Designed miniproteins, single chains, continued (4). Designs and how they scored, part 77

Each design is a single chain, and the fold is of that chain. pLDDT is the mean over its residues in the fold that is shown.

## One batch from the design tools (miniprotein)

Design m14665
Fold by ESMFold2-Fast:
Structure m14665 (fold): chain A 80 residues (1-80)
Amino acid sequence: SDDELMERIGELADRFQAAVAAGDVEGARAAALEMLRLIGELRGYRSPLEAETEEKLRAAKSLADIEAVLEWEARRGAAA
């Protein structure tokens, strides 16, 4: 259900924040990728994780780069 998706997104947001606090770039990337996929599914997107967003997250080398991609995706989502 959408409620189960929202709960899972919340768990992933907590994992993302823990990874950021720990300086764990790979953990933050993994949590961000999965979180955005579930957010896209919750929003009913035909492709839950857009290919450009996935490519940018996989190419990110720092926590700042990951945060920049998430900010870019949030702006894109708000415009859609």
Scores: mean pLDDT 80

Design m14666
Fold by ESMFold2-Fast:
Structure m14666 (fold): chain A 68 residues (1-68)
Amino acid sequence: SAAAVLEEMRRLAAEHAEEARRLHAQHPDAPLSAAAGAVAAAERARRLGLFTPEVVAGIAELEALIAA
């Protein structure tokens, strides 16, 4: 169902944001390319209105880390 997909994407976005923060702290010069796919998928879901404000905020943080 759409609700199940939303919950899975919410979980995945949160996990990738946490991993990206950890990797950036450990390797500030390393690219965050591994998180880019998760951001792209989450951005598509966000445009469809499937995300909560908390998940949108987490995605924005992840996008900022990738852009740095």
Scores: mean pLDDT 57

Design m14667
Fold by ESMFold2-Fast:
Structure m14667 (fold): chain A 75 residues (1-75)
Amino acid sequence: VPRDPERAREYERRGLELLLQGRYLEALRHFTAAWLLDPNTPALGFAEAVLRERGVSDEEIERIRREVREELEAE
């Protein structure tokens, strides 16, 4: 995935808005996209921790990471 810090910031901002709305899976997807575009994105770790507390498995989190990566690489 090519580095794009500006796009990463946009994903991080939208992910935070989704997180505040309780839309945790959608927030995780946005934070994952931000992290793939800029690895200095700290919000991904927090979003993953919230999902684990909600009972989402590490396997499901890893599946979402793969899906988001594939979506970004296809564009």
Scores: mean pLDDT 76

Design m14668
Fold by ESMFold2-Fast:
Parts: structure tokens; sequence; C-alpha cells
Structure m14668 (fold): chain A 105 residues (1-105)
């Protein structure tokens, strides 16, 4: 694969994994918000997928996905600071793991 496509796929996988972790944390800690968090996470993954289909728009779609994730994390922070912090750390961790995998090769 071309490097740009490979990088976009790694970023997409990181967003997807981070979104899944945020949903898992919401289900465990704030079940009342789970549906709203799931909706935001699903929309973020859909935006990242749109960017993967058109690489010229990937950065724009990634930014849209990140804004949706930020909204989900902000909602968790409003309900419980520890839960919001855990979600933020999980999302950043997924992105860091993708960057480390990219650098290892």
Amino acid sequence: MEEKEKEAKMEYEAIKRGAEEIVRIARASVPELTEEIEKLAEEAVEKAEEGLKDLSKFEEKKKEADELIKKAIDLLFEENVSTGAAAAVAYVGARVDAELERRKE
C-alpha cells in the first residue's frame, strides 16, 4: 500500500479502537449516557471511514471524528471527572499505539 493510505488506515483503526473503549467505559460507569455516547462514537467512526474512502479529505474527516469524540468525552466529564479522564486516556492511548506501530516499521 502507499504510505498515505497505510497511515490513514492506522489512524482509522485508532479512532475505532478509542471509540470502542469510550463506549465500554460509559457502559460500565454511566449507563444512563451510554446511548448518547454510542451515537457520538458511531458517528465519529463513520466520519473516519468517509475519509478512508477519499484520502484527499482524510484530514478534514479525521478532525470531524475527533470533534465528535471530544463531545463524548466532555459529556462523560460533566457526569463524572474520573470517568471522563479514563475515556480521554483510553482514546489518547489508542492514538499513541497507532503512532508507535507506524514508527516501528
Scores: mean pLDDT 82

Design m14669
Fold by ESMFold2-Fast:
Structure m14669 (fold): chain A 92 residues (1-92)
Amino acid sequence: TVELSEEMQRFFKLAFGVESRVLTVEEIVEALVDYFGLKPESFEEAYKLVVEFLKKLLGLEEDPDLSNLAELERFVKALLEKHPIFEEALKA
C-alpha cells in the first residue's frame, strides 16, 4: 500500500476519481488503466501496460515503481509539466 500526501490525494481524486488516503498498487494501476483508456486482459498485463505507457510518456530510463511514494510524486510532477490538462484537473 501507498499512503498519499494531501496533495497526492487531491491529484488522484480530481484526475482519476480516486477518493482514498491509502492506495494499493492494484488501485493505482486500475486508476491509470481507466484514465489512459488501456484494455488489459489481466492485472499482470495491466501493470506492464501502465509501466510501459508511463515510461514512454515521461521519457523514463527505468521502469517506475508505482508503490514508491517519492517516485509517484515525481511522475505526477512530470505529468503536470508535460500535460497541462492534469494541472487544470487539480484546479477544478
Scores: mean pLDDT 68

Design m14670
Fold by ESMFold2-Fast:
Structure m14670 (fold): chain A 79 residues (1-79)
Amino acid sequence: MSMEELLAELAERLSEEDFRIVRELLEGSPLSEEERRAFLAAALALYRAGRISEAELLNLVTLMATNPERARALLDSLA
């Protein structure tokens, strides 16, 4: 799935404010575009499966921007 497709799905599922925050955090992330896409795809898969809430999804994206190693560990623990 492309980054554009992932962002479009987020825009439909999140509020305008939460989507804006997610987009800004993704753009500020130290990760490569490919790593950001893979991380976002995995987090969205958990969200679609009902395994995480919108708040947990926002927390994962925030950690990805501020501490990618902790974000990855948290994502792995939720899978």
Scores: mean pLDDT 77

Design m14671
Fold by ESMFold2-Fast:
Structure m14671 (fold): chain A 88 residues (1-88)
Amino acid sequence: MKKKVTVTVELTLSDGSKFTVTLELEVDLSKVGKLVHIEEVTNPETGEKFRVKAFVVEVNGKKAIKVEAYRLENGEWVLVEEKVVELP
């Protein structure tokens, strides 16, 4: 079963400022524990690269979307933000 979900993620830039990314996802809820979305975002002013991953997870027996945001630091992807969004 596919469901549309909107998720907003705040990313912290190297100067300490915030960059907000909004994801509009169409997810297959049968794919629990699987990566359902991956997107690379580059800040146009700083050139900093972020990778955003979305997963279907179960929390207390209910399906949800988990979002992980990574920053590219010295050639390595470092987890900088993690968010769980309940499905409507």
Scores: mean pLDDT 77

Design m14672
Fold by ESMFold2-Fast:
Structure m14672 (fold): chain A 82 residues (1-82)
Amino acid sequence: MEEKLKKLVQQLLQLISNQITAEAIHRIALEIEGKDPSEYDKKIEGLKKAYEYVLKKKFDEALKIPYLSEEQRKLLKEIIEL
């Protein structure tokens, strides 16, 4: 059980990290184009907070963060039900 939890947490952290990277790339593209990146700033900060909650094992708090993908939400629910 402990080993399964560790694997699921690592998988979830990797998925959130990958999403933060993708959103950051889109933010940079908007800045280059002279467009407002503020929507992506909010998304990135929300995802960073979700990452922090997962690290602290506050999985219920992480699940409340908007901008999480369906895949990330499914993993969070699986972790909570362990």
Scores: mean pLDDT 86

Design m14673
Fold by ESMFold2-Fast:
Structure m14673 (fold): chain A 95 residues (1-95)
Amino acid sequence: MSALIEETRRRVAPLAEEILAKEPEKLREAIEKAVAAVLPKAEELKDLPPKEAQLANYRLLIEAYRLAAALYPEIQEVADLVIALAEKGIEALKE
């Protein structure tokens, strides 16, 4: 896995692990497909400065969860929550 994919998952890990424990196969598959779809963009971020890379990671996380919700609408509420948290992270970094 690229370091950016691992960092993206790490940002959501506590919430994702709790939800994945309750929602088995469909949520896991949707997240994996969404992550795979954004993987090429993540590789382009390898040489960015740390703050810029972190902002890009939040943007990729938002894109990944929007795609996951499109593939599996039953996770829409979870995706909306993750996206809202990522947007708050972007605002904090821009201060």
Scores: mean pLDDT 63

Design m14674
Fold by ESMFold2-Fast:
Structure m14674 (fold): chain A 99 residues (1-99)
Amino acid sequence: SMEEVQRELERLRQAFDDLIALYRSQGRDDLARLVQERLRQIEEIVSQIKDPEIATEALRRVIRLVEQAKVFAEQGRDVQAMMLLIAASSELFTTLRQS
């Protein structure tokens, strides 16, 4: 449903905000900005997915990847964290093309 899409979008924004806050707390404003840009790209891609169930499932997958990225970021594994965000964007583009 559209209500489920909206709830998952709020969860996505929270997960990204947590990662952004973490990088800022580490003095990594460069990475915080990259994460903010990635959030904007992901929200744009999701807005183009017409099926609410497909959008909901894709959002849940992306949220899991962002949460995993935060774990890597907490460990100072910034390359791995950024690669997970790139993977999330790539999976969403694949979902959009198949929907």
Scores: mean pLDDT 88

Design m14675
Fold by ESMFold2-Fast:
Structure m14675 (fold): chain A 96 residues (1-96)
Amino acid sequence: TDALLAQADALRAIAAQATDPNLKDGLLAASDSLRGMAAAYEAGKLDPRDLIAGLRRLVGELRKLASTTSGAVKDALLAQAERLAALVERLEEELE
């Protein structure tokens, strides 16, 4: 849960640096999605497998957003996607 909120905050920080409105909106939506998944999971409304599926989808979305930009923002998005992918792997191990 804390890891998901940290990831959401990181996406908001990247969004603050983005100048393209579509990229900014996409990052804010991704951040809100992470916060929503964290809240639903904590409330027992989202099972661990649905959480993992949602996070995997979000990793793909972040990589697509990264392809629409360049430089430091692109590097930050790819790094964030990698951290989220690592979190997915950890959650899958815990579900075993």
Scores: mean pLDDT 81

Design m14676
Fold by ESMFold2-Fast:
Structure m14676 (fold): chain A 75 residues (1-75)
Amino acid sequence: KPLTDEELEKIVPKEYTKLIKERNDLYSKFRELREKYPGEVAEKKFREEYGMTLDEFNKRIDEKMKEIEAREKAK
């Protein structure tokens, strides 16, 4: 079942919810570029504007999320 921001904040630290919002913002920006440019060109433009690819941002966010999950499991 999909979780709301409120449900996520109750289950995981606020920093985790912030990472999800950052990911959503990046996808929104990439979507705008995809409306203007075809696939690979949109990815190149995203890297030029934001300094790294969407995949690189997603990987960084995933790594941070895994660190938070590991910390929460350890308590």
Scores: mean pLDDT 74

Design m14677
Fold by ESMFold2-Fast:
Structure m14677 (fold): chain A 69 residues (1-69)
Amino acid sequence: LPVVKVPDFLSQEEVDDIFGMIQQLLEQGKSQKEILDEIKDYLKNVYGKSDKEVEEAVNMVKQLLDLIS
């Protein structure tokens, strides 16, 4: 996977889950917007992240998608 800055509030388990979701959504042909929306929902509903933490994590995912495109 490309090297990108990971926010300090994300555990390795949460990072692995996010990367797995990105891979699955890309394989399904989802757009960048759809992937980002899915990650936001997951972080809020599963891990209980704050709006600020979700924003930082989404920025990380956006950087990853830009690197692999």
Scores: mean pLDDT 77

Design m14678
Fold by ESMFold2-Fast:
Structure m14678 (fold): chain A 74 residues (1-74)
Amino acid sequence: MTMEERREEIRELVDKTLEAYEAGDLELAQEYEEKALALAEEGGVEGQLALQEVIAEHAARVYKVTPKAPAPVP
């Protein structure tokens, strides 16, 4: 798998994850999320950067579908 192919697959998986969250299908969303994370991890730094870029492109959608999180404390 090339870096470009991995980036495209991550983008598709993130999009499907968000669609599943918007539909309320948490099981399907988790399945796609796990696949996207695994692909990013396999790609190392390049894979992680691709995932961050895709998430940034969908920031408004991600923010809308994510559960209300507690305050981010390290």
Scores: mean pLDDT 73

Design m14679
Fold by ESMFold2-Fast:
Structure m14679 (fold): chain A 85 residues (1-85)
Amino acid sequence: SLRDVLIEELRSLGIVPRNDSEIWDAEDRQQLLDWALSAGISEEEFYSLLPNEEATVEQVLRFLIHLLRHLGDEDAVQRLLAAAA
């Protein structure tokens, strides 16, 4: 499923989701923020993509695609887009 592919790509980046549900909580969001800041993404940019404490799998997918493009990892972007189709 899209969720499983997304979780595996996050694990490859060292991000371990604490929640296996469709909705990610504030603690999972904090892990994403910490990673984004370490990768050079601003807080403003992060909050534009993930404005709420809870995030859907689709919102996390869109954020991860943006992050990977920022890092230049187009192969990972293509894998996620294929899984979302």
Scores: mean pLDDT 72

Design m14680
Fold by ESMFold2-Fast:
Structure m14680 (fold): chain A 75 residues (1-75)
Amino acid sequence: SLYSELIKKIGEALAAVFAGDFAAARRELQKGIELAKKMGDEKVQAELQKALDSVDDPAKTFSYLTDALKLIGER
């Protein structure tokens, strides 16, 4: 499932953020955004974009990625 790949990228981005590796977090979030875009899931794409824009703020990034995961769980 493409959503399984997306969930993996979200998990990799979260791990990178909490490790302080914001460059790795940006790369994984960009991959996730492209995947959501290819799937046509504009709501998930928007939450991932907010996470990317806030990547230097772990609390905001966690909140946006949690919202993305909730949306995926509704699919």
Scores: mean pLDDT 85

Design m14681
Fold by ESMFold2-Fast:
Structure m14681 (fold): chain A 96 residues (1-96)
Amino acid sequence: MADEKARELLKQGIEAARKAVEHARKGNFDEAAKYAEEASRLFQEAAEVSTDPDLRDKARVASLLAQEAATHARKGNYDKAVESAEAAIRVAEDAL
């Protein structure tokens, strides 16, 4: 149950991070930051509910990368926002 919940949260976080990439690519930096912050929150929640140490560690890293993407999006740094969000997606997918 806890690990099923954690995997569902990771999938939701990945979806949010993908929306952050989409909005960043369109120059919608406020929306990109919002979705990246949502992804960070979902990944952090996945880390908190999981009993799997590997999933927990990867979820924490994905959360930090998503927060970095939000910071770059707020600054209008297109390339760095996309790079950090895509890195968060890769780490989160490796946890699934």
Scores: mean pLDDT 87

Design m14682
Fold by ESMFold2-Fast:
Structure m14682 (fold): chain A 65 residues (1-65)
Amino acid sequence: GQVEEHLKTGRELELLGALAFGAGDYNGAVTAYQKALEAYQAANAPQETIDKVQSNLSTAQQKAG
């Protein structure tokens, strides 16, 4: 269903964000984490999941400048 699709999209984008961040592509990480956050919010994902992605997004934004 729609929720399952959003959760899958969120997980895939979170992984892409982590890979981009690890490679030093902080702008790519920001974009991927922003999209992951949108997907997780659309799926009404657990607050713990949303908080984790939000934290990773904030760190990526700081490193991107």
Scores: mean pLDDT 88

Design m14683
Fold by ESMFold2-Fast:
Structure m14683 (fold): chain A 96 residues (1-96)
Amino acid sequence: MTIQEFIDSVNAWLSFLSTTVPAERFARVERFVNALLEVIKEDEEAFKLVEENWRELMRILEKLLKGEPLSEEEREFLLELARKVGLEELARELLA
């Protein structure tokens, strides 16, 4: 998958979710995801890392959007991935 094809797929997913979840939760996830997409546009290694982990990341983000509690392992996964791409603060904000 190209970076642009990945970005287009993620934006389609966000657009769908915007109609089905509470606006406040959606805004926090959208902020994190938009920052993630900006990082991967500039960094091929960041794109590869995010693409390889996208299924698990998407699953965790969908749990947050539904108000479902995350396990300690899921929280650590999100924080570790975010740290590797320079978005740890946004991930902490997302988990608050």
Scores: mean pLDDT 85

Design m14684
Fold by ESMFold2-Fast:
Structure m14684 (fold): chain A 55 residues (1-55)
Amino acid sequence: SAEIDKAAEEIRKLQEEYGLEPLPYDITKAIVENAMSVGATPEEIVEAARKSLEE
């Protein structure tokens, strides 16, 4: 879906901004889908990824 694709792209961009090699797109998408299955929103998933990279 567009929401999952957007969240995966935003996480990938965050990884690049913090000097990490981005995970493969299919893996990042699977992580987003799994987090959404336990009640997280795409926005919450992206924010959690940002905070993880800052810590």
Scores: mean pLDDT 80

Design m14685
Fold by ESMFold2-Fast:
Structure m14685 (fold): chain A 67 residues (1-67)
Amino acid sequence: METITVTVSKDRLPEFKAAVKRAGGKILEEVYDPETNKVTLTVEGDASKVASLYAGEAIRAIGDEIE
C-alpha cells in the first residue's frame, strides 16, 4: 500500500471518500481550505491509485452526467 496526497473539491468530498473506501483504501488525513473550497486528502492503499490516476473528484459527477 502507498500513501499519496490528493486535492478534491469540497462539494465532491463525500463521493470521493466513498470511492476511496470502496477501493479498499483509507483516508489518513483531511484538510479543508475554505479559500479555494478544496480538501486535501492523504490516502493509503488501493485508494491512492484512484486519487493519483483520476484525481478522483466526485466519481459520480463525472460518471453518468453527460446529458
Scores: mean pLDDT 61

Design m14686
Fold by ESMFold2-Fast:
Structure m14686 (fold): chain A 68 residues (1-68)
Amino acid sequence: SMEEIEKIVEQLRLIIEDLKAKGVAPERIRAYARQLIGWLVKEASKIFSEEEVEELKRRLERLVEELV
């Protein structure tokens, strides 16, 4: 559901904001986020439709570009 996708996106936002607050270098945050997104997309593909998984991926990737 879109509500569950929103929850996943919000969790990644909190993780990125926490890492930034702790002074983690942008390159390291990007690397970590990319690995986490790969895992999240793989897990989401077991539960969500292909369209929902693609939307989740786009939203997570956009979040990283905007915050890091």
Scores: mean pLDDT 86

Design m14687
Fold by ESMFold2-Fast:
Structure m14687 (fold): chain A 79 residues (1-79)
Amino acid sequence: MEELKKKAEELKKELEKITDEALKEAKENPEEALSVAGAKLAEAREFATEKAKEYGEVVKKAAEEALAEAGKRVAELMS
């Protein structure tokens, strides 16, 4: 259980990092904001899916929560 919690925490941090990079790139290149943010969110989703397959439900739940938050932050940037 502790190892799965650590993997879930690492995944959340990595997804947050990808989201932060997407938001930063969008701020630097507003004309490409939608494309850049979308590409980074797709990368985050792929990464989360692979980790969820490897580590099961605890990591899957963490990935879903992180992706939902990432999607919300990206949507707020584009609004």
Scores: mean pLDDT 72

Design m14688
Fold by ESMFold2-Fast:
Structure m14688 (fold): chain A 78 residues (1-78)
Amino acid sequence: GLAELVELIKAGRFDEALARFPDLRLDRDAFVRALTEHLGLSEGTAERLFELADADGDGTVSVAEFITVASMYLELLK
């Protein structure tokens, strides 16, 4: 589930996250919830990040795109 994906990302296990969830797509609600509930971002910030990750405007974000956003945020929190 979403919590398992976030834990793998926090652990830096990106290859395992991709292997377990290769076809998973996060809609806006799931993406915003992951960032707000698990990484402590504001809803406004999470929504802006979703729009940046959803460059095609299809309303969904891949696991790879989510990993990119989440890992960049975690690096900034060092």
Scores: mean pLDDT 76

Design m14689
Fold by ESMFold2-Fast:
Formats: structure tokens, C-alpha cells, sequence
Structure m14689 (fold): chain A 70 residues (1-70)
């Protein structure tokens, strides 16, 4: 199913960013710079998911908009 394939791809995209995510955790989750970079990484993941799964494009665009507002 599209949902199962998208969930698998999301895990792969998160794993590819794991070294950077671990470095951000080491800096502290309450750091505004850490929070800003974590939002950027989330947006990158949503953009790649929307590109690979056109059926999810509008949902990913909405998630990106909400993430930018945080």
C-alpha cells in the first residue's frame, strides 16, 4: 500500500539523518538553534515524501506549512 511504502521511506530518510539528529540531541533539545535545525530536517523529509508519493503531496505540503509556523 502507499501508506506502508511511505512509512518505510520515512524510516530510511530519518536513518540517513541520524548522525545529525544525534549531534542535535547532544547540544540540547531546549536550544532554539537545535529546534530550528530539527524543523528544517523534518521539512526535508516531508518534501522528499511528497516528491516520491504524489498521492501524499498535499498532506506533506500542509505538514511543511505547520512546521514552518512553529
Amino acid sequence: SVLAAAQKKMKELVESRRPELLALEARGVDDPEVQARARELAIEIYEELGKEFPELKELMEKKIELTRQQ
Scores: mean pLDDT 85

Design m14690
Fold by ESMFold2-Fast:
Structure m14690 (fold): chain A 59 residues (1-59)
Amino acid sequence: MMEEARRLGEEMAEKTLKDPSYAHLAVSTALETLGTDPERGLIMLDKVNEAIGEYEEKK
């Protein structure tokens, strides 16, 4: 279900915004999901990338 991927991606994005070092784990998880389910992996990766971009802007 795509809703699960969005929810997980949003949770990972929130953690990434709080702790940038978590971004490494978040990206790794999204990439692993891309290998098994590309659609879900892309959704998760997009959410994590949005969080990273927002962090960069606030620097």
Scores: mean pLDDT 73

Design m14691
Fold by ESMFold2-Fast:
Structure m14691 (fold): chain A 68 residues (1-68)
Amino acid sequence: MSPLVEEVKKLVEAGADVETFIELLRRWVREGASREDIAAAFIVLAKAGFSTEDLRRLGEVVREERAK
């Protein structure tokens, strides 16, 4: 599994909040994470019970970082 997905799983198990995942995804996008890795991370977050609003916010962050 990708390093991003493994890190997301560990943080989910630790009870990390949305702000933690915002910073994590910004870092991984800046480091060149693939669309496939980002999509897999979102699937993990959705299965972990993150709300549609939280997932939309995370998606906006990813889109903004990719636009730079």
Scores: mean pLDDT 82

Design m14692
Fold by ESMFold2-Fast:
Structure m14692 (fold): chain A 84 residues (1-84)
Amino acid sequence: SAEREKLLEEIEELLKKAEEYLKKGEKEKAKELIAKAGQLIIEKFEEEISPEVQQLLLEAEQAIREGELEKAIELVREALELLK
């Protein structure tokens, strides 16, 4: 659906912006965007969250808490790919 495609594109754009902020050393902005991307997956795809997607999102939250933001981006990106 057009709504689904738009949501997937919005989440990908948030992750791309997070990577750009990380390259600039703006860790707090990157962290905020990664958290927003993960939250959108939880809110908009709740019925499509497989055990694999849930595990990736939990690992991403842990990576955010530990300051491993590049790892967090890749984990949320992997979760997003499973929803395509």
Scores: mean pLDDT 86

Design m14693
Fold by ESMFold2-Fast:
Structure m14693 (fold): chain A 68 residues (1-68)
Amino acid sequence: GPLGEKAVELAEKGKEAAEAGDAETARKYLQQAENLTVRAVIDGDEEGAKRGAEAAREAKKALDETLK
């Protein structure tokens, strides 16, 4: 659904920011993506929530690698 799709979009932007070395922007997008993923669960979009969670995990991994 729309919330899950937006969560994926925001997580991907977070990953791009992390890869560019902008940890502050990456954290902001990641937090927004996680919030929308939770909202997708509440709204019954289990598939969108799973996609959002996976995208957020990849963004967090990129952020962790950037902070080395």
Scores: mean pLDDT 83

Design m14694
Fold by ESMFold2-Fast:
Parts: C-alpha cells; sequence; structure tokens
Structure m14694 (fold): chain A 74 residues (1-74)
C-alpha cells in the first residue's frame, strides 16, 4: 500500500484503511466514548474512529469543523 499522511504526518496502516484519500471534516466528537466522526467533503461518507487514534496522528486534539487532508507521500 502507498504511504499515507495526515497533515504531513505518517499515519498507521489501520487508520489509513479507515480514512482513505481525501479531505475529511470533523463533524462530531464524543470524548466520553473516545469517538470522532469525519465526513468526506467530496462523497459525503461518514466514518467513525477512536478520538485517541486521530489525536496520535495529529499530535493534538482535533476540533469540530476542522478539515483534515489525507494524501500519499508520493
Amino acid sequence: PLPLVLNGQPISPEMARKIGFGTWEVVAIDREKDLVQLRNTKTGEIITLPLSELERALGRTPQVGEKIVTSAEL
């Protein structure tokens, strides 16, 4: 698989499979359940992943309304 980055940082293969390529908007955060919902800005697809995994990839806590770009490092 191609190496994927999130905001210029390499992401785990597990997160890469869940997020995929594109621009994702943070639409909801549930800190109590350790969940974050992202919506693909092109397709409208909604994906849910652990907030802790996204925080690790970003090196910080995301905010609702933030846009996150995933891309290959090619």
Scores: mean pLDDT 70

Design m14695
Fold by ESMFold2-Fast:
Structure m14695 (fold): chain A 70 residues (1-70)
Amino acid sequence: SEFEKKLEEAKEASKEELKKKVYELLDELGKLGYSKENLEFWREAADEASKKELIGLIGLLLSILEDILK
């Protein structure tokens, strides 16, 4: 699964790489018409997040993305 592969990749990544991954996922959600207010909230959350929190956020955003694409 792309989801599982992305999440495993995130565990080995640096904090900066994890933030970039979050922003990439937020950009994808934005292209699909996801709420601009929610996207901005998640960007702010990512800026203040720890590495562990960023990994969790990536998992959450991937789950939302899969749900929208169904």
Scores: mean pLDDT 79

Design m14696
Fold by ESMFold2-Fast:
Structure m14696 (fold): chain A 101 residues (1-101)
Amino acid sequence: EEDLKLLVEAAKYMLESLYDGDWENAQKAAELYKKLSPELQKIVENAILETARRLAESGDTSGEAVADAFYEALINELKKAGLPDSVIEEIKKAYEELKAR
């Protein structure tokens, strides 16, 4: 449960840093990532690798495109790993709120 809360916080800061280019959010995301279990770190790592693959195919490196690619990759990796729907929904809500700003 505590690890899942850290994962949600890390994901929120990662998405904000990619969307807004905010370096403070990137630093906070890195701090939270380091506190995750190896299993949760692997989920994030897989999402980052898939994001890089998608961006290489699209050629669009805008903050919104990078954040969208990471969001989709992360949600897919969370579902694949069998994480609770509550975690997925909280990350979805956070990203919807971010894009509505």
Scores: mean pLDDT 82

Design m14697
Fold by ESMFold2-Fast:
Structure m14697 (fold): chain A 55 residues (1-55)
Amino acid sequence: LTKPIVLSDEEAVAYVEERLGPEAAAELREQLAAGKPITDSRIRAALLDLAIEKG
């Protein structure tokens, strides 16, 4: 991709659950609902991997 694809919140949460487990997915969902930045490096790495797979 020349630029990243916008990920839906549901796709991001599902991917994180598959890769990192339900606790990480719950943390991501809570952060998204609260509008907080995603600071967990494992979650961020999983989201980057998903974006690359979609590209």
Scores: mean pLDDT 73

Design m14698
Fold by ESMFold2-Fast:
Structure m14698 (fold): chain A 78 residues (1-78)
Amino acid sequence: TVLKVEIVTESKEVTQEVDPGLFGRPAEELREPTGSTREFWISDKEQPDLDDYLENARKAAEERGDKVTLLKITEVRS
């Protein structure tokens, strides 16, 4: 059995400076959903470590300052 793990993260604040305009130019932030989707596959041999793996992944995302918006685990059978 293979487990498909999907984690979607968003930056807590996505602010990219657009060229600061003068005199009414639209100078603001370019806000884009910086959602990063990671998919990885965990085999049957790695299932016992799944919880630790997920905890480490979440901790790493939090250390990066990313907000975890979706965590999904799907069991894919051969």
Scores: mean pLDDT 56

Design m14699
Fold by ESMFold2-Fast:
Structure m14699 (fold): chain A 90 residues (1-90)
Amino acid sequence: SPKEQLIEKLKELAKEYGDPAFEELIKRIIEIIESEENLGSMLAAVGIEIAGYLFDLKLEGVPEEELERHLKWGKEAFKIVKEMVDQQEK
């Protein structure tokens, strides 16, 4: 299914970067994908989850270079989810 393909792509992204915090973010994103029936609600919930993750890193005072990497990875994960949503709307 499109959701199964999305989940596998996200798991591969987490493995590629090999960062434990990012792997936990991807697990939470997968839970959202599996629980949300409405595509718009799913995309919104994923965006909120990524924003919260990045906000927590900023509050912890992680260095700018580390925050920049997590911002890039979060944007890539969001783009992957959005691409699937856009494909299902057509």
Scores: mean pLDDT 86

Design m14700
Fold by ESMFold2-Fast:
Structure m14700 (fold): chain A 96 residues (1-96)
Amino acid sequence: EPSPEELIEELIKAFRESLEAGLNKAAPEELKALQDRLNELATKFLKKYGDDKEALIKFLERAIKVLEELKKKYPEFAEGFDLMIDELKKQKEKLK
């Protein structure tokens, strides 16, 4: 059975790939396939770890790190990434 860390890394990979595909204006069919995969993994994660505060916090910390990395790579979208980072930080604070 995959560890929480393994499932979080799969979810984070799908999250990053979906965001970068959107930023690079990928074809609609590719964007849909990536979004469907992200939704499937997110549903699986929440079903298994939705009540696990430590797993949720680990996911949020990894997502924030990805957004910080994307902000450096795509500085023209920095304001949008800052809004997403601030929202994820608020979600993390609610879990503590």
Scores: mean pLDDT 83

